# Designed miniproteins, single chains, continued (2), part 35

Each design is a single chain, and the fold is of that chain. pLDDT is the mean over its residues in the fold that is shown.

## One batch from the design tools (miniprotein)

Design m5184
Fold by ESMFold2-Fast:
Structure m5184 (fold): chain A 98 residues (1-98)
Amino acid sequence: MAAEEEEKKKKEQEEEKKKLEEELKKLSEKIDPSNEEDQKEAYLKTSELLKKLAEIEDDENIREALLLLAEAYKLKAEGAPEEEVKKLVAEALKVAEE
């Protein structure tokens, strides 16, 4: 395959990854802890962004970690017990270290 196509694909994936990470940061900064509805919407959007990041991630361990974090944020939005959310976050961190 042409090296030019591989370089272009790498740059496009890197740019999309940066855009998704930047959007994730903006959501994190704008979460109002006093508004439950805004928190739920922010958590659902964070889950969706993490799933999109996982789709473009080349590292299988990081991809799996992102999917586990996406599930954790979805559960947070649904009002799941803190213990269940913490278990998914811990599993994500463990997978990311491998």
Scores: mean pLDDT 75

Design m5185
Fold by ESMFold2-Fast:
Structure m5185 (fold): chain A 64 residues (1-64)
Amino acid sequence: EPSDEELEKTKKLYQEVANELKDDIDKVRALRKQAEATGPELYEQYRKARRELVDKIEKKVKEK
């Protein structure tokens, strides 16, 4: 049960990490759009990229 202050700090950390990983986020976002337009095979690629991005974000946040 995080406190309001702890929640604020966590949000800021995620925002900072998201800014540093903006290139990765943009690539995953582009894959999502293409998957929506093109077909199901790109959804698998998008899900892979999304998982890798989440892992990177979590690792960077943990090191803070």
Scores: mean pLDDT 76

Design m5186
Fold by ESMFold2-Fast:
Structure m5186 (fold): chain A 85 residues (1-85)
Amino acid sequence: MKEEEAERAVEILRKASEEEREELINAGVQTALAAGARQGPAEVAKAKAMADAKSDLEKLEEALREMSAGTARAVAETLERGLKE
């Protein structure tokens, strides 16, 4: 389940333009930080790892896989909504 959410998020970013990708990553990081804040400092640190990955899709997938299933899903859903807008 968590693997599927990480892969889905990366696939969305792969299909986005370079400009859209940066905006989507920023939205995803904000979602992960908000979700992580409810879970504790360790989850917030994982969200920051996603921010540090930037447009490196391999590092982004790794960061998403380290997050809780709920956080990874929230990020994937945020990216999916952002791409459609």
Scores: mean pLDDT 74

Design m5187
Fold by ESMFold2-Fast:
Structure m5187 (fold): chain A 64 residues (1-64)
Amino acid sequence: DERLEEIARLLVEAEPHLTLEQARERVLNALASGPVAQAAALHDLSKVSPEAARLLEEVLAERR
């Protein structure tokens, strides 16, 4: 999904200390987690990159 790569790229831009591989792992872990952990991940991500949080929310909604 191209949106997962876009989320990872936006994370690296917001947090330059992350590698693209680490950003991808963070996104995949959020997708594999339960609803409470997903809500927490979205909240944390919205403070760093609102656009990345929006894209992740869209991906999560489509996978229901």
Scores: mean pLDDT 79

Design m5188
Fold by ESMFold2-Fast:
Structure m5188 (fold): chain A 107 residues (1-107)
Amino acid sequence: GDVEKMYKIGRALGGLEYEGLAEIKIEGNTVTVTFKDTEEAKLALYYLSGALKGQDDVEVKVEGNTLIITFKDNPEALKAFKEGIEEGLKEKLSVEEALEILEELLS
């Protein structure tokens, strides 16, 4: 379901933040992800944008190296996403594992 997908996306992003490829800021129902100007970070942004395509409960905006995700009236999806980020950081998920997760979630 969307909740499981959002958890997996969050987990991958947590790993990318741990590795210093992304900075994550959460304000209410909006998540802002700013990627570093590197080839791996650009690939992550591309995969993440694709993984979020077709999700009815989110709006996605891309501005340069920044991805803005706005969650629509789905607190469980946002909660799963946040829990995913915490787990990815805790596991110290590698860049390679994070990219693999995002690629597998391409829709």
Scores: mean pLDDT 85

Design m5189
Fold by ESMFold2-Fast:
Structure m5189 (fold): chain A 86 residues (1-86)
Amino acid sequence: SLAEQREIKALIHSDLSPEEFIARMKELLPNVPESKVEKAREILNDDSIHPEYRRPMAAAVLLTSGEFDEHYLTFMGQLIKLARVF
C-alpha cells in the first residue's frame, strides 16, 4: 500500500541500527525468508558498500522475496533510481 511504501521510505532514511531496520521491515514483510534476511544483514554491515546504498539495497533484497502487488514493483523501480546502483 501507499502507507507501507511511505513507512519503508522512512525506514531507509532513518538512523536505525541494522537489526532495528530489519525488525521493522519484517513487520511490513512477514513472509520474508531467513536467507533474504541474512543477505540484507550482510549488506547493512558491508563496509565495501557506500553507506547511502546499504539500506536501499537491503530493502530491495527483502522486497524481492514474496508476492507483491503493483505498488511494491513500482516502489522497487523508485529504489533502483534513487540508489543509481543495481
Scores: mean pLDDT 70

Design m5190
Fold by ESMFold2-Fast:
Formats: C-alpha cells, structure tokens, sequence
Structure m5190 (fold): chain A 77 residues (1-77)
C-alpha cells in the first residue's frame, strides 16, 4: 500500500542518518537500530513514529526492517 511504501522510505532515510552519525560503522548502526526496534515492540503506543503511520504494528515492523535493508544497499553503492 502507499502507506507501507511511505513507512519503508521513512525507515530507509532514518537508517541512512544513523549510518552517517556513526561514520558508516554498520555494526554500531545495526546495534542502535535493533535497540530502537526492541523498544518499539515493547511499547508501540509510546512511539510517535509508529503513531504517525496508519499501519498495524506487524506491517510497520516489516517496513522498518525493509527500510534498513534498502539503506544498507544504498550505502554500499
């Protein structure tokens, strides 16, 4: 859906910014991203980012992971 596509693109842009903040240290970026993902799973209602998108939690988590993979592909180009 268009909402899923927007969530994927937003997750990709967010992960690219995390990579840049860590000088493209993939291990540190992945660690930060995993912590954020775990926090989201534990308290989805406290996430402003999840609430911004009109998606079920499982769809948002899929978009979040997909965005990360796309960001990694772009960073390696």
Amino acid sequence: SAEEEKAIEAAKEMYLKVLEAFDYDLAKADQMFQRDLEALKENPESSPWFKKFNLPLEKFLEAYKKGKELAKEEALK
Scores: mean pLDDT 78

Design m5191
Fold by ESMFold2-Fast:
Structure m5191 (fold): chain A 75 residues (1-75)
Amino acid sequence: MEEEIEKLKKELEEKSEKELKKATSDKEKFEIINKVMDEIYEKWLKENPKASAEEKARVKLALGEKANELFLKYS
């Protein structure tokens, strides 16, 4: 699980970084990060249909923490 979470965090950064560097407002940055985060989480849910409620919550929280980190980094 920890390795999977780190992979998802890296994917969030890599997929959002190029657009975040071009973003000119905090609103635009927030929308970019949330869109990419939601896409990654939805894909993970489809690939892991037997994931427990605890595992789903853990992945969602970890992605949210990474999203906040990226927002602050590019602010």
Scores: mean pLDDT 82

Design m5192
Fold by ESMFold2-Fast:
Order: C-alpha cells, then structure tokens, then sequence
Structure m5192 (fold): chain A 68 residues (1-68)
C-alpha cells in the first residue's frame, strides 16, 4: 500500500531528526543516506520516462509498481 510505505518513510525521517537533535549525527546520516539511495533510483526511473516522452499515466503506473 502506497500510503503505508509513505508513512514508514516519514517515520524514518523523524527518527533520524531525533537522533540528530540528541547529538547522534553519524547515526542520523546513515539513515538519511539509505533514504537518499532509495530516492535516487526512483528519480533515475522518472528521468528515463521523461526522456522517452512517456505519458503522465505511464509515469504514474511505473511509480505505483515501484511502491507496490
């Protein structure tokens, strides 16, 4: 479910922020790097679809499959 994955992502960001506030910056950086790697793959997919002049519906379908 897309909404559940989105909530998990938001919780991971919140946990990283709490770690940063408590001075555990290295642990917070590690979590953020994992999120960056996941997002990088999604962005690369979006760029590929853009270069192919994919329709908005095709883009949405590909993203839905990524988060499924």
Amino acid sequence: RLFERYRRHAKRIQEALELKKSGKTEEAEKIFNEIRQDEKRRVELAIELYEKNASLEEVQKALDEWYA
Scores: mean pLDDT 70

Design m5193
Fold by ESMFold2-Fast:
Structure m5193 (fold): chain A 69 residues (1-69)
Amino acid sequence: MSPLIQEAIEKAKRALEMIRAGASAEELAEVLGVSKSLASKMLEAYRSGDMTYVRTIENVLELYGVPVE
């Protein structure tokens, strides 16, 4: 597996852990390399029961054969 794909997998796993743990938008933004605004939206979506971002990350992990349990 390429180093870029491996890095993406590790970032995706970390992001799922952070979203579920209620991490700050700044911390999530740094891990994913996204804007604080987007990270904040992801965290608020999860807290409101909107699984869109979580499911997207899980689907990416599934594409690389990583268990999403």
Scores: mean pLDDT 76

Design m5194
Fold by ESMFold2-Fast:
Structure m5194 (fold): chain A 70 residues (1-70)
Amino acid sequence: SSIILPDEIMAARIKVLKESEDPVTRGIADIMEGVLRSLAAREGRDFDLDEAAARASHLDPFYKPSAADV
C-alpha cells in the first residue's frame, strides 16, 4: 500500500548524504543511520538502510531524496 513511513524517507536521505564528498556531511549521515538502527532495535525490528531507502522509492516512485531534505 501507498503509505511512506518517516524511517524509510529518512533512510533514503541518509543514503544521499553518505554519497556526499563532504566528510562532515558523511559523518552526520553515519550518526543518523546509527540512531535509526538503535530505534529499530528498541522496537524489536531489524533495520537495513539500503532496504528502507529502496522501500521509500517503491512506495512513492516519484520520491527523489536530496541532501537538502535532511
Scores: mean pLDDT 70

Design m5195
Fold by ESMFold2-Fast:
Structure m5195 (fold): chain A 92 residues (1-92)
Amino acid sequence: VDRVIAELKARYNLSREQIENLNLRTILALETLLQEMPEKSAAAKKYLEEVKKLSEEGRKQAPNLKSLEEKEKFNQEHEEKVKQLIRDFLET
């Protein structure tokens, strides 16, 4: 985790506070960094696996969404789940 935070600071000029706020810029930087890493920690592999699983579940649920309100609620819940996975990965 600390290595990932150090790399985000060095490579994307992000403060720890910006990283912990989990804004879109930080999320995209983290995703890019983890995908580019030649060696991934067990925690990083777990995070990527959980994100993939969450995306596959979303794809399966999409045909069952009938209204705009259901789609918006689903998108909000998906975003919150992604943020929670990132928090768990960052040991918050």
Scores: mean pLDDT 69

Design m5196
Fold by ESMFold2-Fast:
Structure m5196 (fold): chain A 104 residues (1-104)
Amino acid sequence: SESTIKSKIQTLFSSDSKLKAYLKSQGWHWVNLEKINTAKALSNLKSTTVKQLGLELLLFLSTGEQPSDALVVALAILAYLYDIGVIDPKKTKITEMLQIAKQL
């Protein structure tokens, strides 16, 4: 259920150690893990608009500029949801996926 998925995400991102372990398991060596504060990043994700996250994602994909902590956490949530079969990136628009990440 949605509540079960939210609980799993909250548990996974309950500490900096758990988030860093997840990012390492995904091979995300491009993220400066020592500068990630999980609570602050989640707060920044909630306050950042989908339009701003989309622009940051486009900039990251086109220039390789390191994304904000908000976008890093959004991408980590989306990667997790893809791994457990909740989202299909072939059928879901980027803006809709970013909105889903913000709701969790």
Scores: mean pLDDT 75

Design m5197
Fold by ESMFold2-Fast:
Structure m5197 (fold): chain A 100 residues (1-100)
Amino acid sequence: SMLEEAKEVIDKIKKEIKELIDNNEPSEKIIKVLDEGMDKINELMENLTKEEQIEVLEYAVKKLEEILEYIKKNRPDDKELIEYIELKIDLLKEAIESLK
């Protein structure tokens, strides 16, 4: 299922980002992984129905919010990374509302 594949990609991105945070990698590298991952998810979503796209985007928001809390706990002074992820969460929430 393309829907299941999209969710698996989101889970892999979260795991990779968490590993980068744990290894004290620079914010630029984490942002790049997030952006490349989002591009892949967008490509997969082109083959999904609007209802399935909403489900994928809601799942992505949930996983990004979990990443954000992890960053706030482990890198609270990384304001650039925190603000970037908060912006991406807001943009995804706007995309969900646009599809409803």
Scores: mean pLDDT 89

Design m5198
Fold by ESMFold2-Fast:
Structure m5198 (fold): chain A 55 residues (1-55)
Amino acid sequence: GAGEGAAAGALSGLDAAAIAAQVPGLDRKHAERALEALRAGDGRTAGEHADASAG
């Protein structure tokens, strides 16, 4: 969705391949690990990777 839930929805819709494509230098295995951490409640690490892709 758009608005306040956009970020949470976007993260939930991301696949390992999509995350790897968003973050240059990130392998699919690393993206898969990040997704696992996100689902486990370690959103801090996932946020750092997302911030790197903005550059």
Scores: mean pLDDT 60

Design m5199
Fold by ESMFold2-Fast:
Structure m5199 (fold): chain A 62 residues (1-62)
Amino acid sequence: SLSPEEIQDRLREIGEELKKDPRVVDVFVSGLSLVIVVNSSDTQSIKDKVLAAGGHPTIILS
């Protein structure tokens, strides 16, 4: 299992990449979760990226 610090660092890197997506309004790390504020319900690819990085995605539709 990855350390909490390593998971948080990976989530921050994924968050920066996700900010380039026009569906993404905001992204922040909360514990071991990546919170993603989106303007679209089409979020499966975003969820898949976070899960692949070993994090838990939390999606908020704005």
Scores: mean pLDDT 81

Design m5200
Fold by ESMFold2-Fast:
Structure m5200 (fold): chain A 103 residues (1-103)
Amino acid sequence: ATGSATVSGTGLPPGAVALGVVGPDATGRGGGVAGAAAPGESGTGAGADGSTGTVVATETSATATITGIPAGQVATLVAAPPGAGIEDGEVVGGRVLASAVAA
């Protein structure tokens, strides 16, 4: 069983990239990056557990649309420094902007 979520957030810091992350909770940890975009860009990706997403970012906001989210998982929109990875299940330097439970 899989679902989808659309997550929108404001307050993207200057120079940050927006990441769509799927995980077991709203912290942006424990899963994988399903899409990423720098300000003014759009990006697509595939996360852990087979989720896929598109992130569209402006200079101050971002929206992630993610599909294939496993049952019980949460889509989280995270602001992170450019080139940030996931270490120990957390986006390094990440700040949560918004989250939504898959439906």
Scores: mean pLDDT 70

Design m5201
Fold by ESMFold2-Fast:
Structure m5201 (fold): chain A 100 residues (1-100)
Amino acid sequence: GSLEFEREIDKIMAEIAKEVADKLPDSVKEARDNFKKAAEYFKQASEAEDPVERRELRLKGAKYYRKGIEAVKASGDPEAQAIVAEGNRRLEERVAELIA
């Protein structure tokens, strides 16, 4: 994809990760912190001019996003699981709209 397309994907990832972090209950602080870090890295990736730096920041964002998902699974909290599932659904929807 173009640089503009890559930036828009990183921006969508940042917005969804932030939304998930903001909605997660205090009982899953580890998950919340990981999604918050993911949002910060995806935002930095969307603003990065250098393609190498952008990819490194995106990989860091993905790493923390994955850690957030794993922390939610480990918690067994059904509310937290529902919040992550809705976040993932909205991510898929926004990406589909972008490539339509």
Scores: mean pLDDT 87

Design m5202
Fold by ESMFold2-Fast:
Structure m5202 (fold): chain A 73 residues (1-73)
Amino acid sequence: MEEERRRLQEEIRELFEPALEVAVEEARKLGVPEEEIKRGVEEARAAREKLLEEGTVEQLREAVETLREEIAL
């Protein structure tokens, strides 16, 4: 099971920054204020670190699916 958790952590690390970049650009297109975008970025990165350290395999798997969907937007 540790191998699956490690694989999911690596996928999250690889997908997170590209997904965040796409989300930031989409938010700017929708007219979200820069201050809200900056806050969201900081919160998202903090949540990522917590998830990687404390997350269950199920939570990591859900995060990977979410990040893949966000990149597709």
Scores: mean pLDDT 78

Design m5203
Fold by ESMFold2-Fast:
Structure m5203 (fold): chain A 86 residues (1-86)
Amino acid sequence: SETLAQKQAKELINYLEEKLSDPSTPPPLKDLYRRLIDKLKSELPSFSSLSFFQEIGEVLSLIGLKEDLRLLPDPQVISTLEKYLA
């Protein structure tokens, strides 16, 4: 069955793909979102690492996505990402 980490990664991928379709998203940020999507998709089958969520959390902090995380469909995804960012 799908793990919580895999569910979180899929929800994050979906959110980032929506941001790529948003005309208000700046081009440099779209490039970063594409790279994040590619990384998440490649790691999805084996995705269970707290350290990976900590690394991704640091990247999300750098690009200012923390405020936008409140718009994710699953509030548990946001809560878990915030927990691993701390």
Scores: mean pLDDT 60

Design m5204
Fold by ESMFold2-Fast:
Structure m5204 (fold): chain A 73 residues (1-73)
Amino acid sequence: IYEKILEAMQKSGKSELSAREIAELSGLSQSTVSRALREAVAKGLLGSRVVNGVTVYYVPSMEKLKALLEEAE
């Protein structure tokens, strides 16, 4: 699940994405994505911020993205 989220974020070309956008890009349910994103933020794997009342998620750097993909086995 988490690998599909990271792949969707990378393929989007966007620096910040909402849970809904990630769900649409990854083909996963929004509830599954929202849970996985909250767990990833809690573990320090992803960052999050609120923009105009919408929570968006991001990977801090491309180096960090590669490290996360390698650990997501």
Scores: mean pLDDT 71

Design m5205
Fold by ESMFold2-Fast:
Structure m5205 (fold): chain A 62 residues (1-62)
Amino acid sequence: SELEETILRGLELLHDPSLSPEQKRRVGEILDRLVRSVAAGDEEGVREAIERLRELEREHRE
């Protein structure tokens, strides 16, 4: 699922040696928000967290 893929990609980023401590903190914040949004049934929050992680991944590749 997109949710499972997003969590796995976030965990992969946390283990990426090229990410700064600040970037890893941002990933952790996104993952926390994602989990809390899922628990709350907040579909918009889930969507926003997934999009935020995609933006971070794009920035890292650029």
Scores: mean pLDDT 82

Design m5206
Fold by ESMFold2-Fast:
Structure m5206 (fold): chain A 65 residues (1-65)
Amino acid sequence: SMEKRIEEAIRRIREEAGDVIVGLEAEGPTITVYVKEFDLSTIGEAIRMMGIAFEAGLSLKVVEV
């Protein structure tokens, strides 16, 4: 189900990039991740998060706060 795919994608995203995430929301097929800043490390984690979302058939937004 879509709900299970979203839950699993969120779990993997938190495991992979939890250190750079200051907030996370899911609405429909879209996961929004909030980060403090875009340094090289955060960009690398954003690419990995995009890969996780893409494999699950979801959209990812990364927003600097």
Scores: mean pLDDT 80

Design m5207
Fold by ESMFold2-Fast:
Structure m5207 (fold): chain A 100 residues (1-100)
Amino acid sequence: MKAEEYLEKMAEILRKLGAPEEVVEKVRKGEDEGFEEAVKWLREKYEKGELTDEEVLDITAELQTLMAEYIIETSDDPELIEDAKEALEKIKKLKEERAK
């Protein structure tokens, strides 16, 4: 998959959840600030009771998977790539343990 496709998928997930357009656009551009703002917004939405435990776990796993795949595709840093691969393996194991 192309790097732009991972960013677009993350942006679309956030937009469908009702994230601010500024946050969505920063994530689409692959800006670190956008990812930080998206995580903060998602956490606040969960704390307000607008997302269930199951929904936040599913959304977080999906976003973390896309982020890790984006890093593997785009990064020239071997250490970041290795960390992203380890993150993907951990997410896959958690998803297998909690298929719901």
Scores: mean pLDDT 78

Design m5208
Fold by ESMFold2-Fast:
Structure m5208 (fold): chain A 67 residues (1-67)
Amino acid sequence: MEEELKELYRRVQQALLELSDAPLDIKKEFLNKAHEIIVKFKRGELTPEQAREELDRIVAEAKEKAA
């Protein structure tokens, strides 16, 4: 759990670097969604695989909005 949680945080940090030039509202929306995924994962509502899939989905969504 802790190691998977660290991996999720690292992916969020990587995504923020990829979105560095994106508008602030897009970054905030991404961070809010990422936080919800992490909270659900910590509550046992998502598997590590499901959490990564959801995170990848919101990263792609944020990149589309930033383009």
Scores: mean pLDDT 81

Design m5209
Fold by ESMFold2-Fast:
Structure m5209 (fold): chain A 68 residues (1-68)
Amino acid sequence: STLEEDQELLRNREIVGVEVKEGMSEEERERMRALQEELRAQGKIAVGLGPRVTMEDVERLREKELAL
């Protein structure tokens, strides 16, 4: 595969943000991690969102990965 093909595949992948808050219990964090893994198994890109990570940060990470 070429870099251009990889970029097109990344653009066509569904990105799903999963909110992870500070102070969540271990059981709640485990459920959020299980959800992220389930979404990844479906071919989606799952990102943990919190006070320091927003969908805007996810878009910047996508641009950075495409630039590498």
Scores: mean pLDDT 64

Design m5210
Fold by ESMFold2-Fast:
Structure m5210 (fold): chain A 74 residues (1-74)
Amino acid sequence: AEAEGQQLIAQGKALLAQAAAEEDALLQASLPGGDPVRVDGKVVSLDDAQARINQLKATGQALIAKGKALLAAS
């Protein structure tokens, strides 16, 4: 339980870090001459990039909350 809780928190933090990096890429892509947003090596629309960022944030926060609950139950 403790190891699982720590692993979920680490996974959630990694997803939040990825979301932050993708948010920076989206901001740069929205500027004149900015680089296109890529997901798994594929160019995606700004709307699709934003939807992915929102999903990563939601999933990351949920994993952190679940991990903390498991640690509290230990």
Scores: mean pLDDT 80

Design m5211
Fold by ESMFold2-Fast:
Structure m5211 (fold): chain A 67 residues (1-67)
Amino acid sequence: MEREREEEELRRKAVEAAREGRWGETLRYINKFMEVAEGDWDKVIEVQREVGEAAREAGQSVPRPQP
């Protein structure tokens, strides 16, 4: 299905962006993934986990809120 293909592609792109420290783009892909997954939180949580793991493995720092 188109949706499954798009979900896989967005997941991959989010992980790649996170590995490179491109957090703005990572968040954009995650937001698009939420739209495609129709708010399926289980899938979103899994993608966030993969993104965090990939960023940690690549030595990237998670962005912090500005005061």
Scores: mean pLDDT 74

Design m5212
Fold by ESMFold2-Fast:
Structure m5212 (fold): chain A 82 residues (1-82)
Amino acid sequence: ALRDNIAIFAERDDRPPVPEEKIRKLAEFAGLTDEEIQAMIDAGLSKEDAKALVFAAQVERRPLTPEERERLLKKIDEILDE
C-alpha cells in the first residue's frame, strides 16, 4: 500500500534524475552561482523540476519577451535532451 502510493506519486513527479553534467550546463547557461548549482545537483532534480526552477529564476530577474521565453525554453530542452 505505502510503496504503491509512493510509486504512483513518483511516476507523476519523480522522473529519473538529470545527470550532474547536464544540471551544471543548464545552471551555467542560466547564470546560477556555484552554490546554487551544487544544491540542484544534491536535490537530484527531474527534467521537469530542473526546467521549472531555471525558468522561474530567469523570470524573477526581469520580465521576458515572448522571443526570449521561447529561446530560453528551447535551450533548456536542448541541454536536457542531449
Scores: mean pLDDT 66

Design m5213
Fold by ESMFold2-Fast:
Structure m5213 (fold): chain A 96 residues (1-96)
Amino acid sequence: MTVVIPGVSGHASVTEEQREEQLKRALEGVEKAAEEGADKVVIVVDVTNATPETLKIAEEYAEKVKKKAEELGLEAEVVFTLESDLYDVGEEYLAK
């Protein structure tokens, strides 16, 4: 079973406090997926309106979530996407 988890946003307007809250929710989602017997998590990172600086921050947060998933025995994949893309949580995964 694959579970899709919202990651920490790369939006330039998102504050550090908001990113810490998003990280907390992503980590809780990973733990819940592991408890429910998931095999894999896909961490979806929205990079709409990201700057080079906020994109790097989003990548660093995504790595933290990925490491947590791997520590729990889950396969982890990170996908960077734009909010403007037609994205379904099904089989379509787009990288930037």
Scores: mean pLDDT 77

Design m5214
Fold by ESMFold2-Fast:
Structure m5214 (fold): chain A 58 residues (1-58)
Amino acid sequence: SLKEDVVQDLKARIDAGEDVDAEINAAFEAGLLTKSDLTNLTSEAGVRDLKVAVEKVT
């Protein structure tokens, strides 16, 4: 479905290291993401960003 395609695209872009916060918010506002999808995507992006920040400091 379109919603599933959007979630998979955003996950792939997060894994590639892209900043997709604006795209995640836009998809949620458009009703393409569920609350669960939003939580999972933002959690994955946050963990990625935190790891990069820790590696730069350490």
Scores: mean pLDDT 71

Design m5215
Fold by ESMFold2-Fast:
Structure m5215 (fold): chain A 87 residues (1-87)
Amino acid sequence: KEELLKIIEEAIERLRELKAAGASGEEVADAAIEALRKVLKLAPKELVPEIIGRILRLIGLKLEGASGQEVADFAIAELKRIKELVS
């Protein structure tokens, strides 16, 4: 659990930094998808469908050209939810 929580917290910080820097929706989505893939490897089996669903939504946001702010806000909120579920 320590490794999983650390990955989630570091991902949230990285996404906040990207949002503050005005990163593109594509850059933010790619960073969020990478973080969720790392979370997926360590997550309890019960959370796997939810994490996959978040990855698919981020792919959708990237394909529709969503803003970096929109993607960051979505990804940070979803990572916070996963953090609460694994705590």
Scores: mean pLDDT 85

Design m5216
Fold by ESMFold2-Fast:
Structure m5216 (fold): chain A 80 residues (1-80)
Amino acid sequence: MKITLTVNEDGSVKITADGKTYVLKVGESVKVGNVTFTVKESNELYTLLEVEGEIVLEGNLFKPGTLRLFVGEVLEGEVL
């Protein structure tokens, strides 16, 4: 399933998947397919997103872990 991850100016993470849009603030989580996304920390420079499951980002396999995303960043990927 294709996904797009976007970090808004307020540090929230927007996840778009299968025609649905989710907006996560610090402490919020969503399950997309078999993968859980949780925002752990956010400030004016970056947001830390925990990924519990396997995804592809920008054509590369990402194992469960933490992503540091910068404000205004847009990443394209896929939930496995």
Scores: mean pLDDT 83

Design m5217
Fold by ESMFold2-Fast:
Structure m5217 (fold): chain A 96 residues (1-96)
Amino acid sequence: AEETIRKLEELEEKAEKEGWSEKEILLKLAEILGLDTGRVRNLKTEVERKIVELEIIREGQLVLEKAGVSKPSFKSEEEREKKFKELVERIKEEAA
């Protein structure tokens, strides 16, 4: 879990330097979280993209909770989701 958080931080730095697209960021997030990257590569609609994004957010919440690194900072499921969404948005902003 700590290793996964380190990889997320590395992704943020690389996305900033290389100017990755949203699809590339989602693909790398899926790889880091151990999700099916084929679904990200084969996205055909905005609905499919939204589903994959929600799956990434859910897995990210579980990783953060299992790591215990951020557990005291989360008071609810919604707060965990918000924190992970903020991380994803930060990666996207640094890639732009």
Scores: mean pLDDT 59

Design m5218
Fold by ESMFold2-Fast:
Structure m5218 (fold): chain A 100 residues (1-100)
Amino acid sequence: GEEFKKKAIEVLDETIAKLEEIIKSLDLSNPKDAELAEQLQGIKDMLEELKKKIETMSEEEVKEYLKELSLLYEDAIEKLKDETLRELLKEAKEKLEEVI
């Protein structure tokens, strides 16, 4: 319903902001951090795409998309060595999972 989509959009905005913070904290002169920044930018782009098309999607389609995103977050978390950035990314993942 409309209430579900409104909550989903609010969560998408919060998680996009957290991803932007994490990306800005990475050292792009380090090849591993540069690769991770590209991966996180990809996740952010998918969240922004979902936000644009969410009004045309069913609740079930939104939940399925968020489940796929959750797996991408899990892969990125495993690649992060900085504990503070890992916790921020875990919080972003948990926030998305609240909508599922």
Scores: mean pLDDT 84

